# Designed miniproteins, single chains: the designs that were tried, part 37

Each design is a single chain, and the fold is of that chain. pLDDT is the mean over its residues in the fold that is shown.

## One batch from the design tools (miniprotein)

Design m1263
Fold by ESMFold2-Fast:
Structure m1263 (fold): chain A 114 residues (1-114)
Amino acid sequence: MSTAERLVARLLRALGFEVDEATRRPGPGALGMLEALAQSMGNTRPIRSLADAAAFLREAFRDPSKLPALFGWLNNLLRAAGSTLPDIRSRDEAIEALARLTGVPVSTVRAVFS
């Protein structure tokens, strides 16, 4: 797996979702949530793999018009998972929250989503 695929796998597991690392695929619950987010952002590209999920999230982080929907989605998942992290309001806060959730260094998370 790439660094981006490993980061997405760790994020999904931290949020309580299953991941099949052998096939590099999000579990059905994670896939449904990612596809719902993608549809809310007007994305027509199917999400079938960790690589697709990583590419989609990278594109969302790079598009200022998509950031409010991305932050809302992350904040809702964090609350559902029982997270005590403060609400994400900026790209830098999102990167820092992802680093804390996954145990991946902030510099690595930033490089994946820059």
Scores: mean pLDDT 81

Design m1264
Fold by ESMFold2-Fast:
Structure m1264 (fold): chain A 100 residues (1-100)
Amino acid sequence: SPLVEQIRKLGEEIIEELKKALEGKISLEELQKRVNELMGKLRELLSQVLPPEELKKYLQELQELIMEFIEALKNKDYKKAEEYIEKIKKLLDEILAKAE
């Protein structure tokens, strides 16, 4: 499905931006801006394929993990930040599986 492919690409873009922040290639302020834009696009696409209750649950879980990632980076806990990237990847894979 073209829609599922768009959701997959948005998930990959979110992970890429998190990795750029982890590598110090972008500021936390720039990361927050980019992630907020990508999360908005993801919400729009997922609203077409997921029931409202599942959509709310997944977006809340994803937002919480991203916030925990940002806090780990603020504390310079790079090991913890990498662990949150892996959790975010797993959640995005689960969301993608539900969208198809």
Scores: mean pLDDT 89

Design m1265
Fold by ESMFold2-Fast:
Structure m1265 (fold): chain A 71 residues (1-71)
Amino acid sequence: SMEEQEREIEEKVLRQAKEMIKKGVPPDLVIQEAAQTTQREADRLGFSRDQKQKLVIRITNQVVEMIDKAE
């Protein structure tokens, strides 16, 4: 289902973001990489433009929260 695909993308991107944060990658680059990876995965799975944009916003917001909590 689309919900399962969204969850898989989210888990993958958040896992990668967590690793980057632990390695001391600058926050702006972590957010940029999260947005780019989400965009690529959504495009690969044939998500609509609106669905893709919503997913990118949702995941990048979670990455920002993760960064804020790490400080």
Scores: mean pLDDT 88

Design m1266
Fold by ESMFold2-Fast:
Structure m1266 (fold): chain A 61 residues (1-61)
Amino acid sequence: SLAERLAAALVEFGVPEEAARVAARAIAALPTREAQLAAIDNVGAAFGLTPEQIEALKALV
């Protein structure tokens, strides 16, 4: 699922497993791609992800 792919990528980028799973489920539950992309920007900033890591997450949506 999208949530599983997002969680796996977040863990690879250094986000703790529980936080990654919570964030991934929240993003995947959003009704539009636009909302999911905005949430990825916010989550990425909150966890200190690089622009390249944020773009990799967006590619999964």
Scores: mean pLDDT 90

Design m1267
Fold by ESMFold2-Fast:
Structure m1267 (fold): chain A 74 residues (1-74)
Amino acid sequence: MRPVSDEELAALVDKGVEIISAAVTMVALEREYRRAKAAGDEDAMKQAETNLKEAHERLGKASREADELERRVR
């Protein structure tokens, strides 16, 4: 196996940060959805569902890009 370069490592770290950021956003939005549901706020629930879908799509994209980077270094 070839050693990982500093540039390849930096790219993997950047993708890791994107994945973590998206995952944290999803957790925050799930909590918001639960609060809205407890309050009976249907508009807030719909907004949280929309934002959760967008965050899930961002997580999926970042995960696929990280997979491609990992395959290039291995």
Scores: mean pLDDT 78

Design m1268
Fold by ESMFold2-Fast:
Structure m1268 (fold): chain A 69 residues (1-69)
Amino acid sequence: MKLLLEVTIVKSPEEAKKYVEEKAAEAVAAGGEILKEPEIFQDGDLVIASAVVRLPSGDVLLIVAVAIA
């Protein structure tokens, strides 16, 4: 089993949410299962969106998008 990371820095909370939701949906369409639904953490100008998917291979995909003002 491997841990795979998809990480990006984006310009807005909306873009962070969209990135994580789209990547999670792509992984599910490929036969993955959601371990953690897309969630948003926000504190001031910092926004972190994240989701976790188990791929059919048994590998775990962690998707993270960070927005900085």
Scores: mean pLDDT 84

Design m1269
Fold by ESMFold2-Fast:
Structure m1269 (fold): chain A 97 residues (1-97)
Amino acid sequence: MKEEYKEIVRETALKLANFEPLSLEELERLDEALKNLTAEELREIAEELEKEGEYRAAVFVYGWAAAKEKDEKKLAEYEKLLEKWMEEKLGKKIVKK
């Protein structure tokens, strides 16, 4: 299963590097592959492409790995900001008795 997802990511990155349009089916397969791969596994694919001289394809895969990590960190930061806002609102409500 994971080997099929790695191949989908690799082939899609190579198509994008060559300015080839992606079909809706290819985009859906890429989305599913990205959901099933970790940021670390994506970096490994990018490193392999880089070693092969496929620098443009490698950049796309590194970008997808970075986006996956940033989304998780962004979600955690958003939750922390909501918690702080709620604490400030509760503090104001207690003082306004």
Scores: mean pLDDT 72

Design m1270
Fold by ESMFold2-Fast:
Structure m1270 (fold): chain A 78 residues (1-78)
Amino acid sequence: MEEELEREIVEALGLILLAIAKKHDPTNADVWLEVGDKAEKLGAYEAAIEAYQHAIEVGTPEQRKRAEERLKELKEKV
């Protein structure tokens, strides 16, 4: 099933992006926001949500607000 395979690949890519951010820059909110944006564009919405949540935890008030706005939009898509 082509659709199922595509979803599995997208999920795997999202997990890889999260793992890279966690290992290299876990306290850098800009990295988490970038990972969330890339995961969202790939359709890995679950990975994008996790990345934005990490950005909220480690970000400045400005970065946190951006992550919260994107999380709100994403929760309507999943």
Scores: mean pLDDT 77

Design m1271
Fold by ESMFold2-Fast:
Structure m1271 (fold): chain A 88 residues (1-88)
Amino acid sequence: MAALRAEAERLDREARRVGEELKEAVEKGDVEKAKELAERLVRLGEEIARLLLEAGELSEEEREAAIEHVRALAEKLIEEAEKKAKEK
């Protein structure tokens, strides 16, 4: 339990860094980089949710909801990057 949570926290720190890079890519209209970083963020979110489920911190329904939320967020950020790219 504790070890799984510690691993999830480590991945959460990585996800924050990826999120910061993604924000910069979106602001610059770098669609290709935004897509790459968004995909990476989704993969990190999936792994974090899996670890938290194994640790008993999430139910299966909560894991599915969390993954759906991260995917929806990634799609919106890619769309914003595409809008920014067309403005430049």
Scores: mean pLDDT 81

Design m1272
Fold by ESMFold2-Fast:
Structure m1272 (fold): chain A 86 residues (1-86)
Amino acid sequence: SAVAARAAALLAALRAQVAAMVARHQLSPRDQALADQSLAATEAAVAEILATEADPALALARVEVLVGSTLGSLEMLIWVERHARA
């Protein structure tokens, strides 16, 4: 479906952004593991939204909010790690 294809594209973009952030900031193994766990949880939650939300527009909106929230959380993780090192 168009919604599933869009959701897959958003998840692929999220994974690429996280990989770039991990490489750029040389995250600790612990924080890399937290980022990986956050990505896995987001992928599971996206699958649940696509399985349960009958309205395609609402499903896509929920996926976009969730992906954005995951990015924000990972940006905060990097900020905290850098701030702790300062």
Scores: mean pLDDT 83

Design m1273
Fold by ESMFold2-Fast:
Structure m1273 (fold): chain A 87 residues (1-87)
Amino acid sequence: SAAERVRELGEETARRLRELGASEEVVERVRRAAEVAAEGIESGNVARAVGGVLDLIGVAIDLELAGQEEAAEVVREAAREITRLAL
């Protein structure tokens, strides 16, 4: 299902972020955002699915502002893919 794929993308993104040395806080934020998006898809709640994508965009912005450009790109890639699956 699309929701399962979103959760898989969340875990894959979390793994890539850990490899890049991102904090566990950042990893948790990404996993939480992906779960919100997946729940939105499963329940047909478009606002919740959009909320999860916006949370990911927020993480990417915070990472970019912190100078973690590669980690920000990883999160932006995940946000684009999740948007394609959710919307």
Scores: mean pLDDT 88

Design m1274
Fold by ESMFold2-Fast:
Order: structure tokens, then C-alpha cells, then sequence
Structure m1274 (fold): chain A 80 residues (1-80)
């Protein structure tokens, strides 16, 4: 595989992980892995994504908790 193919695949992986809502620590680990492979450009992009997610971590966790509560409320069975 060429270096260009690896970089393109890495960028696609980052976009998919962003869509899935991976935690900031995941992007930091991913950046370290890319850096070891010599893919410094994509590694820097991953670090920036991780840093962008850090300040919103608490807000995201609170939002996720609310979404869980809404889903677990389920269909009300007032009385059969």
C-alpha cells in the first residue's frame, strides 16, 4: 500500500469515528498510532479533533444521560 492510500484511509477513519461519537481519548490514541506509522499530517488532525472534543465532554455526557432517560421512559402503560 502506498503512503497516500494510508493517509486517505486514515482520514476516512477519522470522519467515521467522529460520526460515531468516539471519546477524545480514542482520537489521541489514534494520533499516536498514525505518528508511529510516519503519518504526521493525519496524526495532527486527530489530535486537533481530540482537543476540540475535550471542552464539550461534560456537556456531551449530560446530553447523553438525558437521551438515555427519554429512551428508558418507554411507552407509558397507564392501565391495561
Amino acid sequence: MTREELEENGREQLEEMKKLGAPPIYFEKLAEEYEKLGLFEIAEEARKVAEEFKPNQEEREKQLQKDIEKNTEGPAQPAP
Scores: mean pLDDT 69

Design m1275
Fold by ESMFold2-Fast:
Structure m1275 (fold): chain A 69 residues (1-69)
Amino acid sequence: MPSPEEAHQQVLELVRQAADAVKAGDWDKGKQYLDQVRDLVDATGVAPTGDEIADVVDALTALQAKMDA
């Protein structure tokens, strides 16, 4: 099982990749990276702060809602 420090670094790396994908308009890749973050959080109990993911989550949520409409 990864250490809390190791898990936190992995989460931040995935959040960065998700942010880059979302900003590039690749919502599918952005969602995949965020799904990986969720799985890692569920496995380790280590979560990113709201501030660390706010822009990515807000943008992805808005675009998912638009795609579902």
Scores: mean pLDDT 70

Design m1276
Fold by ESMFold2-Fast:
Structure m1276 (fold): chain A 94 residues (1-94)
Amino acid sequence: GPEIQEAKLKVKEGEKKEIRFKAKRAGRYEIIAENYGDGDAIVRVRNARGEAEFYVKAKDFARGELEAREGDEIIIEIEALNGDSEFDISINAY
């Protein structure tokens, strides 16, 4: 089955927080970021080869895909807008 890595992040209105995942194997990764907060947020997903940006409304989620090499850092930044954000983040290898 796919490898799953999970994290929770709380971000205060107007702040940014990053989490970092290490890709344990080369391949495609799916990232799901669920916003349990009452405010909207911007979610940015990046590695050495690219970036994707999502506007995630309160009580909504974003889903993205990227390719990684073994040992790559996948960096997820959350910027909280219009209220505090609480995110559940999962990253799944294909």
Scores: mean pLDDT 82

Design m1277
Fold by ESMFold2-Fast:
Structure m1277 (fold): chain A 78 residues (1-78)
Amino acid sequence: MLEEVLREAEETIEELREVAKKEKDPKTKLELQIHIATLEYLVELLREASPEQQPKLIEELRREIERARKLIEEAKEK
């Protein structure tokens, strides 16, 4: 579970970076960058978390991944 969610987060971050690189709308680009920063923060926090804190952080990370994926889908058209 933990390794799976971390992998999913890293994949999502990479996709966000690629989309942000091609994005020309400043508002959308800023939103993509905010999601990248949020996911990176949660990944670091989860890697340092105690076993007791991991379940709550996994839930939060999954929610942020879902939000990011919706944004990626919206922005993915060239």
Scores: mean pLDDT 82

Design m1278
Fold by ESMFold2-Fast:
Structure m1278 (fold): chain A 91 residues (1-91)
Amino acid sequence: KEKEEQEVVEKLERLIEDVEGTKRLLEERVKRGEVIPDELLQQILQSLDGALEQAKKLAEKFPDSKEVKEALERLEKAVEELKKFIESLLK
């Protein structure tokens, strides 16, 4: 059903926005000289793993959808970029 496919795409787009927004917030805090607690960074990493797993399960419902596949690939990239940034702060 086209509506269900659109709802999955919209959910993936919201997850991308949340991930990119979180990265921007963390980058601004670091630019201001704020020390971000390791506990918060670890919680974000754990949340990203859960969100990506959920997104993959949603995408499995529409394996032939180009729009769903492209949104999932963009989410995977956004998650990877945020993880790299967080890992750079934990070192």
Scores: mean pLDDT 84

Design m1279
Fold by ESMFold2-Fast:
Structure m1279 (fold): chain A 64 residues (1-64)
Amino acid sequence: MRAKKVVPSEEDIKAVEEYAKKNGIKLSEEEKLQVAEMYKFYREVLGLPGELALKEAVKEILES
């Protein structure tokens, strides 16, 4: 893949925040941005469904 910059939108960040709140996950502001960036990458670049992309993004950031 080309190194294409993936910038999360405000909607991506809100989706991450709502997902984390519903699942009892506490994220810092920095973690929310990192998860939102990975969420957008998984969704738009790898073509994952939104819910799966959110789960994988949260797991990658919190377990890394």
Scores: mean pLDDT 76

Design m1280
Fold by ESMFold2-Fast:
Structure m1280 (fold): chain A 79 residues (1-79)
Amino acid sequence: MSLEEFLLSSDEEELAKELAEELGLSPSTARRIVSYLKKLAEEGKLLSTTVEEIGKELGVSPLTVARVMRWLLDKLLES
C-alpha cells in the first residue's frame, strides 16, 4: 500500500484525532493537515509536493509537516 492509498482509505476524522493526540496539535490544525494531504493524494500530488509548500498552504511550519509525514509513514508500516 502506498502513502497516497493509505490516506485515501483512512477515515479523515479518526486520522486527524490520532494525529492531534500523537503530535500534540490542536484538533482543528490536525483536521486541516489531514484534509489537505488527502486532497493532494486524490490529485496524485502528495509525493511531488514539498513540506515547505504544504506548510505555506496550511500556515504551519515545515517541521510540523515533516513530523506529520514521518508519523503517517510509521502508521503505514503498521498496516
Scores: mean pLDDT 82

Design m1281
Fold by ESMFold2-Fast:
Structure m1281 (fold): chain A 58 residues (1-58)
Amino acid sequence: SHMMQEEEELQRLREATAELLRERHGLDVTAEELGPEFQEALRLTPEEVEEVLRRAAA
């Protein structure tokens, strides 16, 4: 269903964001610890945002 597809995409984005934050910013964060609005993602550069989208799509 459309709603389940959105939840899966959101989970992939959370996992990719948490991974990148750990690798590039040294933050000990998991996907589950990210806020509902992904406020931590605002620390990412445009290039890092593109990397998150690439990883989430893989």
Scores: mean pLDDT 69

Design m1282
Fold by ESMFold2-Fast:
Structure m1282 (fold): chain A 115 residues (1-115)
Amino acid sequence: DELRKKLQSEDPEVVKEALRELEKRIGEDPLGVAELLLEALTSENPVVRETTVEFLIEAPVEVVALVLSYVMTLEDKELFEKVLPLIEEVLEKTKDEEMKKLIKESVKKAKEYLK
């Protein structure tokens, strides 16, 4: 996947371009979008992780909802624990009250489910 390659870039502008292209696919391939966003959030490259967090802070609530639903579906506690600090950063920095509510409720449910 072309986008997966771009999401491994050390250049934040290339990562932003990939994330913008990924957003266009949400209606056509929501599962594929969720998978690539989760890969970006769990990347060993801090530029990719930080750029993805910045993208999610400004993204429509549906994008964050999709990522959170996908993480819960995988039932992977270690993956959830790795993603949690980044999702909490989105919660702290977002100005969207619906986004704050969604993240708080989803994190609470995931913590109870993944015990």
Scores: mean pLDDT 81

Design m1283
Fold by ESMFold2-Fast:
Structure m1283 (fold): chain A 96 residues (1-96)
Amino acid sequence: MLSREEAVTLALIDAVIARNAAQRAGETKASELLKEAIDHLVKAGDAVRAGDFETAREHLRKAAELYRQAAKESTGELAKDIERHAKRIEELADEI
């Protein structure tokens, strides 16, 4: 079982991998949306470290929304992976 900080860190790693994959695929809009999601995941991690779980939850929900938008701008298996990660980020927001 992951700590809240570890769970946010893993979501951030997944976001970086997905953004790099979108960029390699030439999916510019998906890559830009994932970059915005990364910024929110970083802020969520900072908030978790500070014990500000309300702010962390808000940033996680914003990241999940951006992930869903990125999935619509992506294709194939990458789009499915991005959508799957959006659900995990929402679940994490509910657990915090």
Scores: mean pLDDT 87

Design m1284
Fold by ESMFold2-Fast:
Structure m1284 (fold): chain A 62 residues (1-62)
Amino acid sequence: SKSGQAAAEAGAAGDYAAAATAGHEMFLVGPTKEQKEAGRKAAEAGRAGDAAAASEYGLRAG
């Protein structure tokens, strides 16, 4: 999804707040449990400042 891609891009750019926001949106509206879980992990990684993990999980979410 676009939210998953946005989380990956924000995480890679070091914008952890944007990565957390995009990951949270994926958790709420993603079409599968796997995509929602990946979005949630992207948000957690973004909040923790782990840009690489945020990018990886964001890509898996969308």
Scores: mean pLDDT 66

Design m1285
Fold by ESMFold2-Fast:
Structure m1285 (fold): chain A 91 residues (1-91)
Amino acid sequence: MHVKIEGEKDGEREVIAEGDTSTVTSAEMLIMAAILDAELAGYDKIRITLEGEPEDVERLAEFIKKLAEELGWKVEVRKEGDKMIVEITRP
């Protein structure tokens, strides 16, 4: 599966992390590390784009939602073609 993580600050967006993973667990680890790095770097919004098997992608979206809720961030999930986009935003 493919995971792309972008951070946004003051309306500017940049890629924090991007990679192909063979397992959901590997994708979860990549996502968690990137979100923690973004938290430390002061990003106010993170966009995670997920591509892969529908079941894996939806499982990852739920993982991100749960992580965002634990951090107190707002989460929005949407489908865009063959991609699942999860945006998490600081309150």
Scores: mean pLDDT 83

Design m1286
Fold by ESMFold2-Fast:
Structure m1286 (fold): chain A 80 residues (1-80)
Amino acid sequence: SKREELRKKGGKLGEEVNELVLKAEEEGKMSEEMKKLVKEIKELATEFHELYVNDAPIEEIEKIIKEIEKKLEELKKMLE
């Protein structure tokens, strides 16, 4: 189902964030700006979980996923 696809996508995004954070820490690149962005991503992940468990409309869940993806791309650019 679309909800199961979004759940799997959310999980993969969470794993990617954790890998990028670990890489940034290992490379000594974890700035205050990057820490703030990671916090914002974690807050969006919490909102995603709440929307998912409360059977929110697919469109609301997709909106949060897209915002997480956008912030994850910003995090990737900070590591360049």
Scores: mean pLDDT 84

Design m1287
Fold by ESMFold2-Fast:
Order: C-alpha cells, then sequence, then structure tokens
Structure m1287 (fold): chain A 67 residues (1-67)
C-alpha cells in the first residue's frame, strides 16, 4: 500500500538524519537527501554516491512491492 510505502520511507529518512521536502517523497528525493547529508558529514563522493544509490534501490523496490 502507498501508506505503508510512505511510512517506511519516512523511517528510512529519519534513520539517515534527513528531512523530506514533501509528504509523498519519491525514491529520487530520498536518495538526493541522503547524498547531501553524507557530503555534509564529510563522506567521500564515492561513498556518498554508493549510499544514495543503495537507498534509492531499496526504496524503489519497496514502492513496487507496495502495489
Amino acid sequence: SEERYRRVVRALAEAFGVELESDDPTPEEIARKVREEAQKRGLSPELADSLAGAVEGIVRELREKAK
């Protein structure tokens, strides 16, 4: 369900310490925010990109399974 997807995505954003721009965040929004936060914390660009990519993949899969 879309409601479950939104709740899981919010929990994931909270775990990474990022704030969401909308009440219905996309996988791309979450990934962008995670990358930004990682960069602010001094992680290398390679690690920040890898982390953001992994998060986007997980969130996208959750969205597909919530249908």
Scores: mean pLDDT 76

Design m1288
Fold by ESMFold2-Fast:
Structure m1288 (fold): chain A 59 residues (1-59)
Amino acid sequence: SSDIQQRVQDAQALRQMVQQMIDTYGVDYVLQLADQIGSQGPDGQELADDMRLTAQRYS
């Protein structure tokens, strides 16, 4: 149960960082970064999908 709580907190922190990155560098930069991360494997693809979903809310 504590592991699930930690994962939820990590996901929230990552989402906030992605939002701040969009505000600082723009949506196009975040989408390019997501494409690079997504090509690195399953863990990278999961992170890239979350970044794209967050960016879609700003587009």
Scores: mean pLDDT 75

Design m1289
Fold by ESMFold2-Fast:
Structure m1289 (fold): chain A 90 residues (1-90)
Amino acid sequence: MTVTVTITGLTKEQAEKLANLLENEYGGTAEIIGDDTIVATLPLSAEQAARLASLLENDYGAKVTLNGDTTITATITGEATHDLPGGPVY
């Protein structure tokens, strides 16, 4: 299956790290738009899409919406009092 992921509200640093993670972990294509937005097309299963949505919500404090079965929209509001990982992410 192909999943389209749109992530907004990022810092430039978060966008670069996430784009790299999405391409390296999931083997898709990720584009950074306007330093604060990522649009990615990823060859994910439904289980992998759910896992990614959970990661974005828990790790980045994003509001995640599944639009149907193959589209993930995530908005990082910047309100997160949860610290982003300060070390290298694997």
Scores: mean pLDDT 72

Design m1290
Fold by ESMFold2-Fast:
Structure m1290 (fold): chain A 81 residues (1-81)
Amino acid sequence: SEERKFKQELLVDELVALIRMAVHVAPDDKDFLMKVIKKAVKILLEENVSDSFMKKFEKEAAEITGVPLSTISKIRKEEEK
């Protein structure tokens, strides 16, 4: 539904904002940034967001943090099991 789509988009936008904040506060702390990404991926999986919204989050997180998209995709696959 459109309401469900809106809620998932808002959740993705909020988690992307969290990642932007993390980069602003600690841009050189790669280990910290990786932990924030893992936490956000876990939240999105627990909330059962659609694959399209998950991919949107992964791409934006990769662009913001400089972490390779392939690394973020591997995190998602490990957390799905």
Scores: mean pLDDT 85

Design m1291
Fold by ESMFold2-Fast:
Structure m1291 (fold): chain A 68 residues (1-68)
Amino acid sequence: SKSKKIEELKEEIKKLQEEIKKAQERAAEVKKTLSPEEQALLDAILAQEIAEAEKKIKELEEQIRKLE
């Protein structure tokens, strides 16, 4: 069923969005204990992780569009 596959893809998107949110919240908390140089490194790593997750979300959204 296309409906079931779309629901599964939407759940994957929701999980990735929740992971991004949690990563941002954890990074904000950890930054309070870090030096400016360590904060910059954490920001770079976080930006890369978010970019990869957002790319995955876009791929999943495209799959949903093709199924609708």
Scores: mean pLDDT 86

Design m1292
Fold by ESMFold2-Fast:
Structure m1292 (fold): chain A 78 residues (1-78)
Amino acid sequence: MTPEEIKEELERLLKEMERLLAEYLAGKISLDEFERRMEEIAKRAAALLEQLPEDEKERLFREFMSRVQRLVAEAVAA
């Protein structure tokens, strides 16, 4: 995959995480199901990041992890 394709896939995965958070907050899925699906998406994102050059990987990894931590904090602090 090209770096641009990887960036697009990472953005898609972040949108899926946001959708899962919305479903959890709406009471449509359990916390266990939410956590399981979030972990699966995070694993896929990590595998995509490993395909990038070192400088891009570090930058995108930090940005991705920051957004994941924010989503998790919002879910558990509500």
Scores: mean pLDDT 77

Design m1293
Fold by ESMFold2-Fast:
Structure m1293 (fold): chain A 64 residues (1-64)
Amino acid sequence: GKKVTVKVLEDGGAINVDTGEILKKGTVIEGELLEEREDGTLLVRDTATGRRILVGKDKVEITY
């Protein structure tokens, strides 16, 4: 998949889909884009941890 960097701009702008863990503002995720969804969310795999992270496009800064 496409390499992406995600910076969380507000608490809950990114969520671990397997655990429900809410990622906090200022979290930076280096990952791979798995899926873009019609509702404006992206599914990203964190390359360091293997976590699947759901991100809201309006609540994060994404660099491709």
Scores: mean pLDDT 82

Design m1294
Fold by ESMFold2-Fast:
Structure m1294 (fold): chain A 66 residues (1-66)
Amino acid sequence: MLLTKADLRAILEGVGLSSKYDAKLMKLSGQQLLQLTPQQLSEVLGISVGHAEKILKAAREFVASR
């Protein structure tokens, strides 16, 4: 399932990270995002592993709730 750019923004807003990482996440497709580990996402975007874990958890919960 593909997450839209609007979905990615909603996820970032929900975890309180939209102002910091919106532009960085917009470079990834939703499918690509869901295939990454927290460490891989951290390395790709240059963000902390803890923030990457929050984003991936929220993204997976968002997909599961649909």
Scores: mean pLDDT 75

Design m1295
Fold by ESMFold2-Fast:
Structure m1295 (fold): chain A 100 residues (1-100)
Amino acid sequence: SLSVTESGGGTFKEGSSVTLSYTVSGAGEGEIKFSWYKDGKKIDLSSSSPRHGRFTISQEGNVSYLNLTNLKKEDSGVYTGKAKKGDEVAFGDGVELTVT
């Protein structure tokens, strides 16, 4: 079965940058779909989002990275990784980010 383990978080100053990541295990072979959630809501990075350009998602192997730049106080919250492979879905426990 899939599992997700997050890393990163902590307390950062407004205007700074941080990278959050999560590692997927138990996937075996084949494609993994990565997504990120903030406070239980899927992160929208479309051009209409206030996070467009400030947040980027990248991946390497079984690790997903959420890169946050020019942090705002509204970016504070619990960030959770999600992995999907076929019909299997796993969520991590969440990592807390505080912007001061």
Scores: mean pLDDT 83

Design m1296
Fold by ESMFold2-Fast:
Structure m1296 (fold): chain A 70 residues (1-70)
Amino acid sequence: GEAALRRARERAEAAIAGRMSADTGAAGVALAVQEGGGHISNEQGRAISRAIRDGDLEGALAAAREALAA
């Protein structure tokens, strides 16, 4: 739940800041969601990577929020 979303946000923010590639950041978001009991599809992963490239944090986390919703 909330801990997984915090980890996903941290990974997306680090990638947007240039500390890792957009693809690595997207993989980190997907892993955080998976550890929280959700799932991110390959298509959603590609959308997350694009959002990170665009600097769109909320776009990067949209799928993660939906996957982790109660």
Scores: mean pLDDT 83

Design m1297
Fold by ESMFold2-Fast:
Structure m1297 (fold): chain A 99 residues (1-99)
Amino acid sequence: MTADDYLDLALAHARAGDREAALAAARRALELAMGEGVEAALAVVERLLAGLSDPELRVEVARLFVEVLAESGYLSEEEAALGLRQLEWARENWAAAPL
């Protein structure tokens, strides 16, 4: 399977309400895209975020992107930790300040 195959699978699971399967497929899509380079991974995360209507899933996918960038060595440990803290703050404050 290609990164695009896993991206399509992630969006299908998200539409079905299967969050765990959606996140697993999203992670695999991002890992495969990182094998092609950061620009490919960025394109995959942008398409995932555009296809997801659930704000909580969007935050989890953004978190997976940060984790994959850190695991590939593209982000330092400090940069990854900062990104994850920013996503946690956004999640915690989303219900208090709906757009």
Scores: mean pLDDT 78

